# Designed miniproteins, single chains, continued (4): the designs that were tried, part 66

Each design is a single chain, and the fold is of that chain. pLDDT is the mean over its residues in the fold that is shown.

## One batch from the design tools (miniprotein)

Design m14289
Fold by ESMFold2-Fast:
Structure m14289 (fold): chain A 70 residues (1-70)
Amino acid sequence: SLLERALASDAETQKLILATAVHEGDLEAVKGILEAGVPLSKEELLTMAKIAQNLGREEVAELLRKHAES
């Protein structure tokens, strides 16, 4: 799974896997990767949220926005 791959990877690779999960609309993988504490800036999270919104991944976009504001 994307989550298993991310947890076995370095921070840079985790960010790439998160971007893939966002693009695919894989809400469960996005949740798991964020909970694992991947080192993302607020700006990176908001950029990914905008990408998710543009792709129609509304739940993923909302999750990323909430995480950025926490």
Scores: mean pLDDT 83

Design m14290
Fold by ESMFold2-Fast:
Structure m14290 (fold): chain A 74 residues (1-74)
Amino acid sequence: MSPLEKEALEVLEEIRRLAEELPEEEKQKTMDNIKLLEEELKNAKTDREKGSVLAMLKKLKEEVEQLLEEQKRK
C-alpha cells in the first residue's frame, strides 16, 4: 500500500468520526460522499491519482468541519 493510499484511508476514517456529530441528513450525505471517494481511491493506479483523491478527501473534511461550526452557531 502506498503512503498516499494509507494517508487517504486515515483521512476517510477521520471524516467518518466527525460525521457522527452531524445531523442525520448531513451525516447521510457525508457518508455517501465517503463511499464515492473510497471507490475512486480503489480505482486509482498512480500516485498522482491517489494524491488527487487525498486532496478531495481533505476538502470533504474541511466541509464537514464547517458544517459542525454552523451547527454550533444555530
Scores: mean pLDDT 81

Design m14291
Fold by ESMFold2-Fast:
Structure m14291 (fold): chain A 91 residues (1-91)
Amino acid sequence: MTDEEEVDYLVALAEEIGRHLGKEEEGRELAERIREGDEEAFKRLEELVRKAEKELSDEELLEILKRAARRAGADPSAFARLEEARRRLEA
């Protein structure tokens, strides 16, 4: 990913996680701060991702990652294939 695509992905990720946790406003605020290059916002996103991993199912988390990737211009099906490969290795 280019730096621009990476920022777009992190912005989309913050918004999608916020939506799934019932924190849409927090997700949107965090996304704006990430666009501004706020170092604290990147740490807060990391905390939000950990909360999502704890509270959401694997299926919900995968859907969030796919939506964020699609918004950043990445192929969302690639994430589904990588996750399936990972699950097979862990089985």
Scores: mean pLDDT 71

Design m14292
Fold by ESMFold2-Fast:
Structure m14292 (fold): chain A 87 residues (1-87)
Amino acid sequence: MEELKKKILEKLPEFEEKGKELYEKALKAGLPEEEALRIASEKTAIAAAAKVFEELGITSIPEEQEEELVKIIEEVAEELYEEWKKK
């Protein structure tokens, strides 16, 4: 759902601080910078998605929509990764 992706993107700023903490922990664990950014972006996208679902009262995802949801979260994570990589 296009509107779902937009809502997740709108929630990303609330999780930027947590994302930076995850990036820092990954670097401290010995992961390369690029890999640490990817993991942090993925975890941040998942957290933002979970918050959107909570606010919408979504307690379960139908199996048919699961693949589309995973794709949306992956797209958000990729956009966030590219944005953070520029800095």
Scores: mean pLDDT 77

Design m14293
Fold by ESMFold2-Fast:
Structure m14293 (fold): chain A 60 residues (1-60)
Amino acid sequence: KVEEIKKKIAELYKNNDTFDNMVKLNEAVAELFKLVPVSGATAGERGQKAAELIVEAKKA
């Protein structure tokens, strides 16, 4: 579920181990985009929404 993945992303951002953290973070972000498809008329609009989701996930 979306909230579960957001918490996972926030945890990975909090940790100080770098390499494994980056791999898991990329996987969690990919899962988030599968559950919350970013829609918009242009690629720019979709990119903006995607960035907002990532920022929100970091806070969770």
Scores: mean pLDDT 64

Design m14294
Fold by ESMFold2-Fast:
Structure m14294 (fold): chain A 118 residues (1-118)
Amino acid sequence: TAAEAAKEGAKAGKEGALEAARSGGGGAARAASEGAGKASEAEKKGKGLEAAKEAGKAAKEGGEKAKEEGKKGVGSGNSGVNGAAGAVSGIGAGVNAYMASRKSGDKEGAKAALEGMG
């Protein structure tokens, strides 16, 4: 179910962020965190649907950034850890938007967040 997927994403996001911090975390994790911040700001301004879209976009961008870091780290022992941490952090941003939309009964916002996560 979508709710179960969101819950697992949040758990993975937390664990990946801790691992990234321990390993000198990659740019993908920071990009996902900044995107989540923009989503939170939009929600505070009463733009729930826009907030959901921004959080979903943060999940997408985080994942793509993680893939890019993986490619650039070819031959480096740290590339896999940094890439995985970025992807997990991005998923966490989308999960947060989905959960917030569900709490308010905003089905369109929840759908936007899930679409952003892919």
Scores: mean pLDDT 55

Design m14295
Fold by ESMFold2-Fast:
Structure m14295 (fold): chain A 63 residues (1-63)
Amino acid sequence: AEAAAQARADAISDANLPYVKLVNEAEKMIKEGADDETLKKYLQEKIGASEPEAEAWIELFKE
């Protein structure tokens, strides 16, 4: 039971691992001076975000 619960926790962490990597890459791109359009395309393609969602993410990363 505990082993199964731990496996589920690890699976949830693994499911979020791509998200963490995508966020780190987006921050790296901003730090390197990437354009907002480049960031929007990256977020839309990699996260599947809509344009308003991508714009909200970019705003969040700049703050």
Scores: mean pLDDT 66

Design m14296
Fold by ESMFold2-Fast:
Structure m14296 (fold): chain A 73 residues (1-73)
Amino acid sequence: RAQALMAEADSLKDKVEAGKLYARAAAEALLAGDDALYRQAVENLAKLVKEDPSIEKELAPVVAEAVAEIQAA
């Protein structure tokens, strides 16, 4: 599931949409106990934000939802 989200994000040219999918992939990977996939998703998300800092504000709500989902588990 997290791998499917990662593959979909990798196929997107829109950095905001890709970032949203990486955030969801990170949450799914962490909940599944896949630390390697979680790290990969977080690194890909961080790379997008470094390439275009303007997307950080657009991604903040999605990241907050992912964090809340992890904390609720």
Scores: mean pLDDT 74

Design m14297
Fold by ESMFold2-Fast:
Structure m14297 (fold): chain A 99 residues (1-99)
Amino acid sequence: MVEETLRTIARKGLESENPLDAYSAMKEGEIGIRRAGIENEEVIREVREAIEEVRERLEEEVREAEERFKRSLEELSPEIEESMKLIKESVDKLAEENE
């Protein structure tokens, strides 16, 4: 029963499209192994492999999200640079008017 529950939790993590659900399933699997005192080496190995797969998938999703964010920033970069230039010119003009 406990072994089946741990396998189900690990599977839900692997199947989840939500990174938070994947992380939650990974943590539940880890806690379950520690608390259940499972001596079946094969079940322990399978659950650990599933936890590692969830971790690797989450790392890939984070990397893909970072790449998407970076591309979005690159598209906005010329507008940000122009805005920063206008702010600096305004500050410099105020400094000159006070001298």
Scores: mean pLDDT 64

Design m14298
Fold by ESMFold2-Fast:
Structure m14298 (fold): chain A 103 residues (1-103)
Amino acid sequence: DAAALVAEMEAIVEPVRDALLALEDDPSLKLDEATIEAVARVHELLTEGTIARLREAGVSQEVIERIEEIARKSLELIREGKVAEGIRLYVEETRKLVDEELA
C-alpha cells in the first residue's frame, strides 16, 4: 500500500533478479553480502504480503504458523549465503502446504 515500500522493493528487485537467474544455472555461486541482504529483504516483504492475503482468505492460524516457520528457516539459509537452498525450501514447502491444506 505505501508507495515508499513499493519503490524500495523495486530498487532491490532488479539486481536480485539477475542474481537469482545466475543461481538457477549454478546453485553454488557465491553472492556478495549486499546482494544477500537484498534477497533477504525481498523475501521478508513477499512473506508479509503472502501471510496478509492468507489471513484475508480465512486460512487457519495453524497453516499460517507453518508458513512463518518455513519462511524463518528459508531466511536463515539466505543470510548464511545459501541463497538457492533457502529459496527452494520456501517455494517447495509452501507449495506443498498450499496443495495439501488449501486445495
Scores: mean pLDDT 71

Design m14299
Fold by ESMFold2-Fast:
Structure m14299 (fold): chain A 72 residues (1-72)
Amino acid sequence: RREERRRRILEATRRLDKKEGAANTTLSKIAEEAGVSRGTLYSLFRNKSALATAVTSDELIRIGDQIDKELA
């Protein structure tokens, strides 16, 4: 599902931000780290601001779903 690809993109963004710093994390690097094409990344996130918002929202959702994660 597209959800797994989205998850990989968000995970790659977090890893790159930790490793390289947010200022040095580009959409191209995120696509490479996530193992997706740049076109696929841009089709899901139209710009870095949208991706940053999605990362923040995903973290909040993941925290909220922590109990359900054991069943995932």
Scores: mean pLDDT 70

Design m14300
Fold by ESMFold2-Fast:
Formats: sequence, C-alpha cells, structure tokens
Structure m14300 (fold): chain A 90 residues (1-90)
Amino acid sequence: SEVEQLQQEFLDEVRRRGLPVDAQTQQVARQSAQLVVETKKAKTEEEYKEIIERLDQLKRQSLSLGPASTLVVELALRKVKEIIEKKKKE
C-alpha cells in the first residue's frame, strides 16, 4: 500500500516533467519506493548505510536507462536522507 502510493507519486512527478513512463522507469520507481519504505522501518546506522548503498547502485544503473529513471532515484535518495535526518533529530 505505502510502496504503491509512493511508486505512483514518483511516476506522477515523471509525467509532470514531460518524461516518458516506460516499463524500466516503472520498475525503478517500484524499487525506489521499496527502499524509502525500508528507511522508515530501519533503526540502525548499518541499516541506513545498506539502504543508501542499494540506492547508489540503483542510481548507477539508472544512468544507462535514461532521465526518467534517474529522476526517480534522485527523488528517492532525497526522501531517504530527509527520513534519516528527521529520525536523528528525535
């Protein structure tokens, strides 16, 4: 549910910017959404490092897929960093 909502949010942003939503972009959006949701559940610095490393790997892969996929990963990285920062302030 939350993964599906976040995936749709990423795809809506891609469409809003006039970029194509192909099968690869949809897959990257799903994977990115899963990692953001995992960040909300994560509790240790090691778990945060593992999530960031997976997103960095996904970002490297997205560079060969095109600007829509890259945008999605960058949006997810921003959300992950915001979640981590918020948790550290509490």
Scores: mean pLDDT 86

Design m14301
Fold by ESMFold2-Fast:
Structure m14301 (fold): chain A 87 residues (1-87)
Amino acid sequence: SMEELRQQALKAVEGARAYIEANPDDAEGIRLVLELLRHEFLEHLPPELAARVVAVIDATLAAIDADPARAKELALEGLERIEAIIR
């Protein structure tokens, strides 16, 4: 169901957040976790919802590439925006 897909997506966001909080200085790892979320969302979410959350991930990755020292901050902000879209 759509509700099950949303709950699964929120669980994936929780996993990404946990990694980022455990590895705050690993900019490369944070980027990889966001790229994995991007792939999972494109594969499992309806196209319209996937497009919206992927746009946030792409903007977040671009921001991290411009300022890797802020990877944790930027990634956590991106995850909050993704959660708001999914809910």
Scores: mean pLDDT 89

Design m14302
Fold by ESMFold2-Fast:
Structure m14302 (fold): chain A 84 residues (1-84)
Amino acid sequence: MAPTPAQEEEGRRLYELGREALRKGDVKTAEEHFARASELGNSEASRALGELRSKQEKDPSKSASYYTAGQLRGIGNELDRELG
């Protein structure tokens, strides 16, 4: 139930993969990586998943095409701001 240090490290790795997927415009893959990292206790991934969910609530059918390159960079910048 509580994440181990090994699970926290794996969660951080998955969070990095999610960020990279967002940079490439692959919102579905990013969401899957963030969801997995969040399950492993990664707070940054949980925040990223929340950000994606907020935007998808307006038009879930446009997950990939809804996010422009600028919006994907904006999500990345928001995550960087949270982490420093």
Scores: mean pLDDT 67

Design m14303
Fold by ESMFold2-Fast:
Structure m14303 (fold): chain A 72 residues (1-72)
Amino acid sequence: SPVEEARKLAEEMQKDPSKRKEYLARIREVLREALQDPGTVYEALLAVGKVTKDTPELREIAAEIQRELAER
């Protein structure tokens, strides 16, 4: 499930900040793959946001994904 995968990646990122860039790239990839199903993307974005706090890079990724969804 993209929702579960995104949540797991967000949790792992919080546990190991040294791999933050790698986890952010993987979260972005999972969200982009889920773009085929708007409902799944929305749930995945909410799950990631619930786990992470004040992550500017993640907010940027979320804004990008939301813009792509709005264009459809």
Scores: mean pLDDT 76

Design m14304
Fold by ESMFold2-Fast:
Structure m14304 (fold): chain A 109 residues (1-109)
Amino acid sequence: SWLSKASELMGASRSYVSSLSPSELAIALLSALSRRAVDEAVDGRVPLSTLLEWLERIREIMETLGPEYVALVDELIARVEAAADADGRVDLVTLHALILETDRRIREL
């Protein structure tokens, strides 16, 4: 279920996840992405393939929230793909800027 996927991604209980509003859940998923990226980073960079795996899981959860959330995650995915260097890695500073922009747009929904 989407609850199990969100619980796993966030490292949080299913009861906590189910208590969140759509915007709160979306923001918490972006925070989880940020934390996972910091933990996975080597020399301040994360493999694009790893980021896309997490973003696809986030996208599946966002499908339960509405098309406006899916559209924002699809845009984030496209921007993350465009930010990859020649080695197929994304710089953490760039990634955090993209996550912050997406977070701001979710808060405006």
Scores: mean pLDDT 89

Design m14305
Fold by ESMFold2-Fast:
Structure m14305 (fold): chain A 74 residues (1-74)
Amino acid sequence: MKIDPEIAKKRAEIEERVNKLAEKFGLSDGAKFLLLMEAYRVFSKNGYEKALEFIDAVEKILKDDSPLPDILKE
């Protein structure tokens, strides 16, 4: 059955942004996996724009050496 192309596109964009963020800041495979899972959770519950805002917030935290979200402190 054909998956909704809009959902598939948004999921691919989320994964691409998380992968770029992990590469840019040298995140471990575990940290990248946790970030991707949380981004997908935000997408599922709060929609695409909120998932992108979450990824952007994590990038700002990593760039500015601000306190990390609790899920990334493990």
Scores: mean pLDDT 75

Design m14306
Fold by ESMFold2-Fast:
Structure m14306 (fold): chain A 93 residues (1-93)
Amino acid sequence: MEDIKLAAEHLRKALDAGYKVTAPGRGTATPEASRHLGLARYHLVRALHKIGVTDADTIRRQVLRFEELQTQEEIDEFAEEMRRRYEEHKRRQ
């Protein structure tokens, strides 16, 4: 799924540009990191919609969880989980 790939790529770029998680749901970012974080969030929300997640509370929780990832391994694991959920959703529909 292209949206999860783009979300992961932009979160990685945000971290490389100086995005730091300071507390759950809180962080600091340079202007460059902020742009990438916004694009990562945009693509993550699109990916969530594609797997049938439309309720605001679940989207908010998943966005917060995603934005707290700090290593490439964590990002890769999250992206793999989202790809599995997408394939399961497609079989269910």
Scores: mean pLDDT 82

Design m14307
Fold by ESMFold2-Fast:
Structure m14307 (fold): chain A 108 residues (1-108)
Amino acid sequence: MEEAFLERAERSLKLAEDYAQKGIASDDETAAEYFAEAIGHLRDALGWAEAVPEHKEEITQRARDILNKAKAARPDAVSKGEELYEKRMAEEDAQLRATVLAGSAAGR
């Protein structure tokens, strides 16, 4: 079962690296969207890393390497991607709150 969590972390890192490369290769506004996706997958990888403590530092360093390479190549696009990711997270949090409140509401 721990092996499955490590595989999930590695898959998320690979997806993050793939999206980061697409962002670096893109000369238009879609670069920010690719970097937002890459950041999401990096967060997923770090989440899975919590289940595999013996590999957590390795996964964290690999995640930092991916993000640092992207920032070195496309700093402005990465900054826009971070803003887009934060906006998406805020929207997901609002959706979760709406679902919880709707499920808890009496008299509907």
Scores: mean pLDDT 79

Design m14308
Fold by ESMFold2-Fast:
Structure m14308 (fold): chain A 93 residues (1-93)
Amino acid sequence: SEKEKIDLLYEAIYKLVKELELSPETIEEIIKMIEENVDFEDILKKLTEGMDEKKQVLAVSLVRVLEIGIELFGKETVLEILRKVLEKVKAEE
């Protein structure tokens, strides 16, 4: 079902966010950049500033999942997923 596909996308995004150890502030910045239609190349550059090679691979994976998610489900669906991830990460601090 559509809901099951969206739930899988949420799980993939959440796992990548946790592995990257992204702060709530960084997740909020990603949300704003997507809302403002910033190119994924520029989002990736911002995310990878100061990251080691392993975290850079995870960041590329996250940006690619977000890009594909928007192509398949639309920007608003991906933004709603990111907002849910943000609230989950805030609750875990």
Scores: mean pLDDT 86

Design m14309
Fold by ESMFold2-Fast:
Structure m14309 (fold): chain A 97 residues (1-97)
Amino acid sequence: MQAELDRFTAALVAADPEHGPAAAQKLRDVYAGNIEAAVEVAKRLLEFAKEKNDKGIIYLAEQAIKYGPISPFYTLAAVEYLAAKYGLAETARVVAA
């Protein structure tokens, strides 16, 4: 998991050098068990998905909000799915703030 996170966060930084570092740090906070960071990222994914009318990501983001306090992997899985569908640069912007 840590090695996968390190590769994914490095890819986000390479795809968007402006937003990638902040996105990478937020995902590291999520992985470290920061519940507030996990819920914050999940809510950003939900807002993005609603703008795109993407029902699949809406569902994943809602699960990440509901189960984020139990497991950070719900938020991380939703972020990886967003990156697979919309690309790393867009994912970095959505996760960063």
Scores: mean pLDDT 83

Design m14310
Fold by ESMFold2-Fast:
Structure m14310 (fold): chain A 77 residues (1-77)
Amino acid sequence: GDLATQVGRLLLELLERIEEVGKVDPERAEELRRRLEEVVAEGLAEGAKAASPEEAYRILLERLERFREELERRIRE
């Protein structure tokens, strides 16, 4: 599949998940939004050093998948 499309889909999924959290815990949602912003910024900075656009998207996708794991752990706490 197209890695750029996969990154976009996962970003939308994460944002929707955070929005749902925000309906019952606005402080947690704000914390999660700030963390997602950090993950995206770090992924983009690392991707800027990548040998190809494909590698850059792969790096960002891996970081977003790690954040999904973190988000689900934080929701349980």
Scores: mean pLDDT 84

Design m14311
Fold by ESMFold2-Fast:
Structure m14311 (fold): chain A 51 residues (1-51)
Amino acid sequence: ANEVKIDFNPPLKKEHLMMIAEELGLATREELDDFENSDDLAIALSERFGN
């Protein structure tokens, strides 16, 4: 596949965002656990995926 378009903005809770990122292989649980809230996590995921 050559299509990647994911939006990690709320309303997802931090735990749900972590689960999604882990399932998608974007990061490990331990890496995601370093984020204090869902907003920071969503931004980080968007940056990694968008660039």
Scores: mean pLDDT 64

Design m14312
Fold by ESMFold2-Fast:
Structure m14312 (fold): chain A 71 residues (1-71)
Amino acid sequence: TQAELERLRERQREAARRLEAGDTTVFLVAGVKDAAGNILKLWEVEVRTPTWEELLEKVRALEEEVLAERA
């Protein structure tokens, strides 16, 4: 749903800020919930010393997984 995508994008922005700050490890987290708020699935990805381009690719892949799960 839209709320799930917005949560993913917020995690993506947080990860991007950490990379820009020079962190050596970035964690990407995404999840999907039902209408009652129960977590149906959770994804967690750890990326070490990514370039900006590598981070964006990981972000896109995670977004695609969330969209596929929704279907």
Scores: mean pLDDT 70

Design m14313
Fold by ESMFold2-Fast:
Structure m14313 (fold): chain A 78 residues (1-78)
Amino acid sequence: SAAQELYEQGLPEEERKEAIYEEMLKKIKELPEQVEKAGLNKEEIIKQVREELERMKKEGADPRRIELIERVLEELEK
């Protein structure tokens, strides 16, 4: 995976975290087009992502992971 490749390049931890975050953001920006190409209902996907976000919040997940899922919702709701 891209995350594994970045990890193996020996970059400083902060630079690796930032590079992984940027890669995730790029994939998130592509998500609406991928949903359309797959013939999926955008509203149904938004509902599923919201349910996942609620689950993560209830489980006390990493705030940075929560932020990524919130970014997914923002891109889908554009």
Scores: mean pLDDT 71

Design m14314
Fold by ESMFold2-Fast:
Structure m14314 (fold): chain A 102 residues (1-102)
Amino acid sequence: PLKELSLEEAIEILKKHKELVEKIIDEVIALHRELAAANEAERERLQEEAAAKVAKLSEEEKEVLIAMSILMEHFGDKGMSLEEIAKISEALARYYEEVLKA
């Protein structure tokens, strides 16, 4: 159900929504941990609940979730932990907003 974004587009979204990234990053990490630990039946139920929650989010919150998912997929392939990916995501958002002042 997530829109497919490039890594560059994902970073730009995180940059725009820095405060929202900080607010929801812990929730996103918790959800991914639950999905990783769940058995097949639990995973189906958790995904269904997650989809229902996503449907109720603002457009900005949905964009941030999609962007973070793209980063987690990209850096996850390199064997990075969810906590490390989250820190990179947050640091990139802060870096581009504060340093580049876009």
Scores: mean pLDDT 62

Design m14315
Fold by ESMFold2-Fast:
Structure m14315 (fold): chain A 72 residues (1-72)
Amino acid sequence: PSREEVILDFRETVAMAEADFLARLHPEYRAQTQRLIDQIEAARAARASVAERRALLDQVTDELLAIEKQAQ
């Protein structure tokens, strides 16, 4: 894999871990955060392009930030 793909894979793994951690703190968001994790895993399994995976990661990161702010 390219250096860009390795960095993307790492960032996706961090986002999935953050999603799971957020659901542990706020169980009411478990289904929503699991959906986000599932989307990243599905894109990886489908061998989606680096551009598509980056766009998805940006969307997931934005949704996680929104959940975190609402969960207070």
Scores: mean pLDDT 87

Design m14316
Fold by ESMFold2-Fast:
Structure m14316 (fold): chain A 55 residues (1-55)
Amino acid sequence: MAPRQWAVAEQSLDAEGRVVTKVSVLPEEEAREKAEALRKEGKFASAIPLTAPAA
């Protein structure tokens, strides 16, 4: 069975203007919804599959 885990990468600026990347590992459906919600807030976010297609 292929694992349905995805990474949600969120980029934000800290108080010193440094780019901070937060990564959360979530199931596919939750990862996609999280990334869409963050994009609606005007943040840079993407959902990325953690596993290559099963061979």
Scores: mean pLDDT 72

Design m14317
Fold by ESMFold2-Fast:
Structure m14317 (fold): chain A 63 residues (1-63)
Amino acid sequence: SEALRRRAEELLRRGEELYREGRYADAAKQFEHAGVLAVLAGDEELLARASAGGRRASKLAGW
């Protein structure tokens, strides 16, 4: 779905912005949501990016 892809990309950008600000827990939540939407959209590239971002953010958040 085009709409799901666009929403996942928006959430990825928000996660990256929050990560740069040091807001790791908030970033991890955005990446998690982006990953769910990427799965629903069938977009393996977006899923890979969301998973990588989420792993980095959650590690620094102490999760």
Scores: mean pLDDT 87

Design m14318
Fold by ESMFold2-Fast:
Structure m14318 (fold): chain A 85 residues (1-85)
Amino acid sequence: SRVEELVARGVPEDLARLLVAAAEGDERARLRLQTEIGVHEIALIVGDEETQARVRALLELLREAAEELGLEDLAEEVDEVLSIP
């Protein structure tokens, strides 16, 4: 399944399920993903260097998955968060 493929690439199962649901037109799943991205943005701002490195790697996977699934607005949001120094 698409979820299994994303999990095999390192996307957490809960986020993989939200990505697939959002790609199928589930607006609630899309909003939940935006909330999860916001949580990770906070982790980039206040986290230690190990946390920041792990979160950046996850966000890069989420951006790639969002682009592949046609979630362009979500991919742009993740890309903006990744631009935080």
Scores: mean pLDDT 85

Design m14319
Fold by ESMFold2-Fast:
Structure m14319 (fold): chain A 84 residues (1-84)
Amino acid sequence: MEDVERLKRAGEALNYLIKGDLEKAREFSKEDLIEALDFAYALAPGNVELLRRVYKALSGRELPDDATAEEIREEVKRIIEELH
């Protein structure tokens, strides 16, 4: 049952990351934000598009069109780590 609560928190955190709502994102722990990122990464085959949306929302920048899901995940993780 713990997995349901974890997935719910990850989904809520991911929603704010997609919107680029840094105020709400800061209310989540680093662990919850990383869990949200990992949840997005695990959603295949649409994971690259979702991760690109999150990166753009948080950074205001675009990654190269050939960027892999793994590379995008690493870049988003760096941004999350900077949120304190």
Scores: mean pLDDT 76

Design m14320
Fold by ESMFold2-Fast:
Structure m14320 (fold): chain A 81 residues (1-81)
Amino acid sequence: MKEEVEKQILKFLTDPNLSDEEIEKFINYLKNRDFTKEEEEGILKAIQKAKKSPDPRTQERAERVIKALEEKNPELAKKIK
């Protein structure tokens, strides 16, 4: 269910009501979990959309997630470029 994962990740990246603590918790969740192919595709699509957002806050959150993925899964991070 790549569409469901994409929507969940994009919600975390775009939601103005999420605190910095909630975002950090989410980044730590991504950093410490292995993903299925479907989950990886959803994550990649969400991050790519967030990077193209006109909202600087959303772009900053996307960059933070990319940095976390580079440490845990550098091959996945390369696909986001």
Scores: mean pLDDT 75

Design m14321
Fold by ESMFold2-Fast:
Structure m14321 (fold): chain A 70 residues (1-70)
Amino acid sequence: SLDELRQQALQEMNQLFESNKDKSDDEKRGLLSRFLQAFAQQLAAQGVPRSDILGILRDVANLGQDYLDS
């Protein structure tokens, strides 16, 4: 389901930040950007509709940006 894909992306993003908590915010933003690109490519390869991919990516990117800006 889309909710499961969103939860997976959020969990992986949290693990990415935890594994890289010693890095600068700019470095974390770069990591987030690369993660989202890779995640989008994987979902597209699995036939997930573009509109659904974009929705998940916006939600995850917004939450990640809020975390880094806090």
Scores: mean pLDDT 83

Design m14322
Fold by ESMFold2-Fast:
Structure m14322 (fold): chain A 85 residues (1-85)
Amino acid sequence: IPVAIAVLERELRRLQEELDRAIAAQDLAALQEIQKRLERLKERLERLKRQNADDPDAVAEIEALQKEVDRLLERVQQAIAALEA
C-alpha cells in the first residue's frame, strides 16, 4: 500500500541523516543502533513486498527501498569496522 511505503521511506531518510551524523561524530554506539534499526527495516520491507506481490508498482518501490537499505547497511558496517580497527 502506498501509505505504508511512504512511512518506511520517511523512516529510511531519518536513518540516513542519523548515519551521517554518527559517522561524523565517530560514535560507535550510535552506528551499532543504526545497524540494528536498518536490519529491522529490511525485514519489514521483505514482509511488505510479499504482502504486495500482486501490485508490480508497489513491488518496484519496495525493491528500490531495499537497495537503499542494503547500501546504508554496507556503509554502517564499513564505518564500524574502521572504528574497531
Scores: mean pLDDT 85

Design m14323
Fold by ESMFold2-Fast:
Structure m14323 (fold): chain A 82 residues (1-82)
Amino acid sequence: SEKARERAQEALRHAERARALVEAGPEYSDEAEEHARKTLAILAEDPRHASNARALERQAREVKELVRGAHWLAEVYASDVS
């Protein structure tokens, strides 16, 4: 349907925004994670678009994992310098 197509495009926009924010710097990590979550939420609405949804899910998970990794590293280094 047209609505499902629009939602898929919205998910893609959120995924690309999240990636761009991660690449822009650590100050954007929270906003990047929020966009990654929005992508995953939209993908959960229509599992029938398996090929497109799978590609978008990979992008969202990669961004989310990068954001989590960056936060974890920052915490570890902060703890080691005490």
Scores: mean pLDDT 66

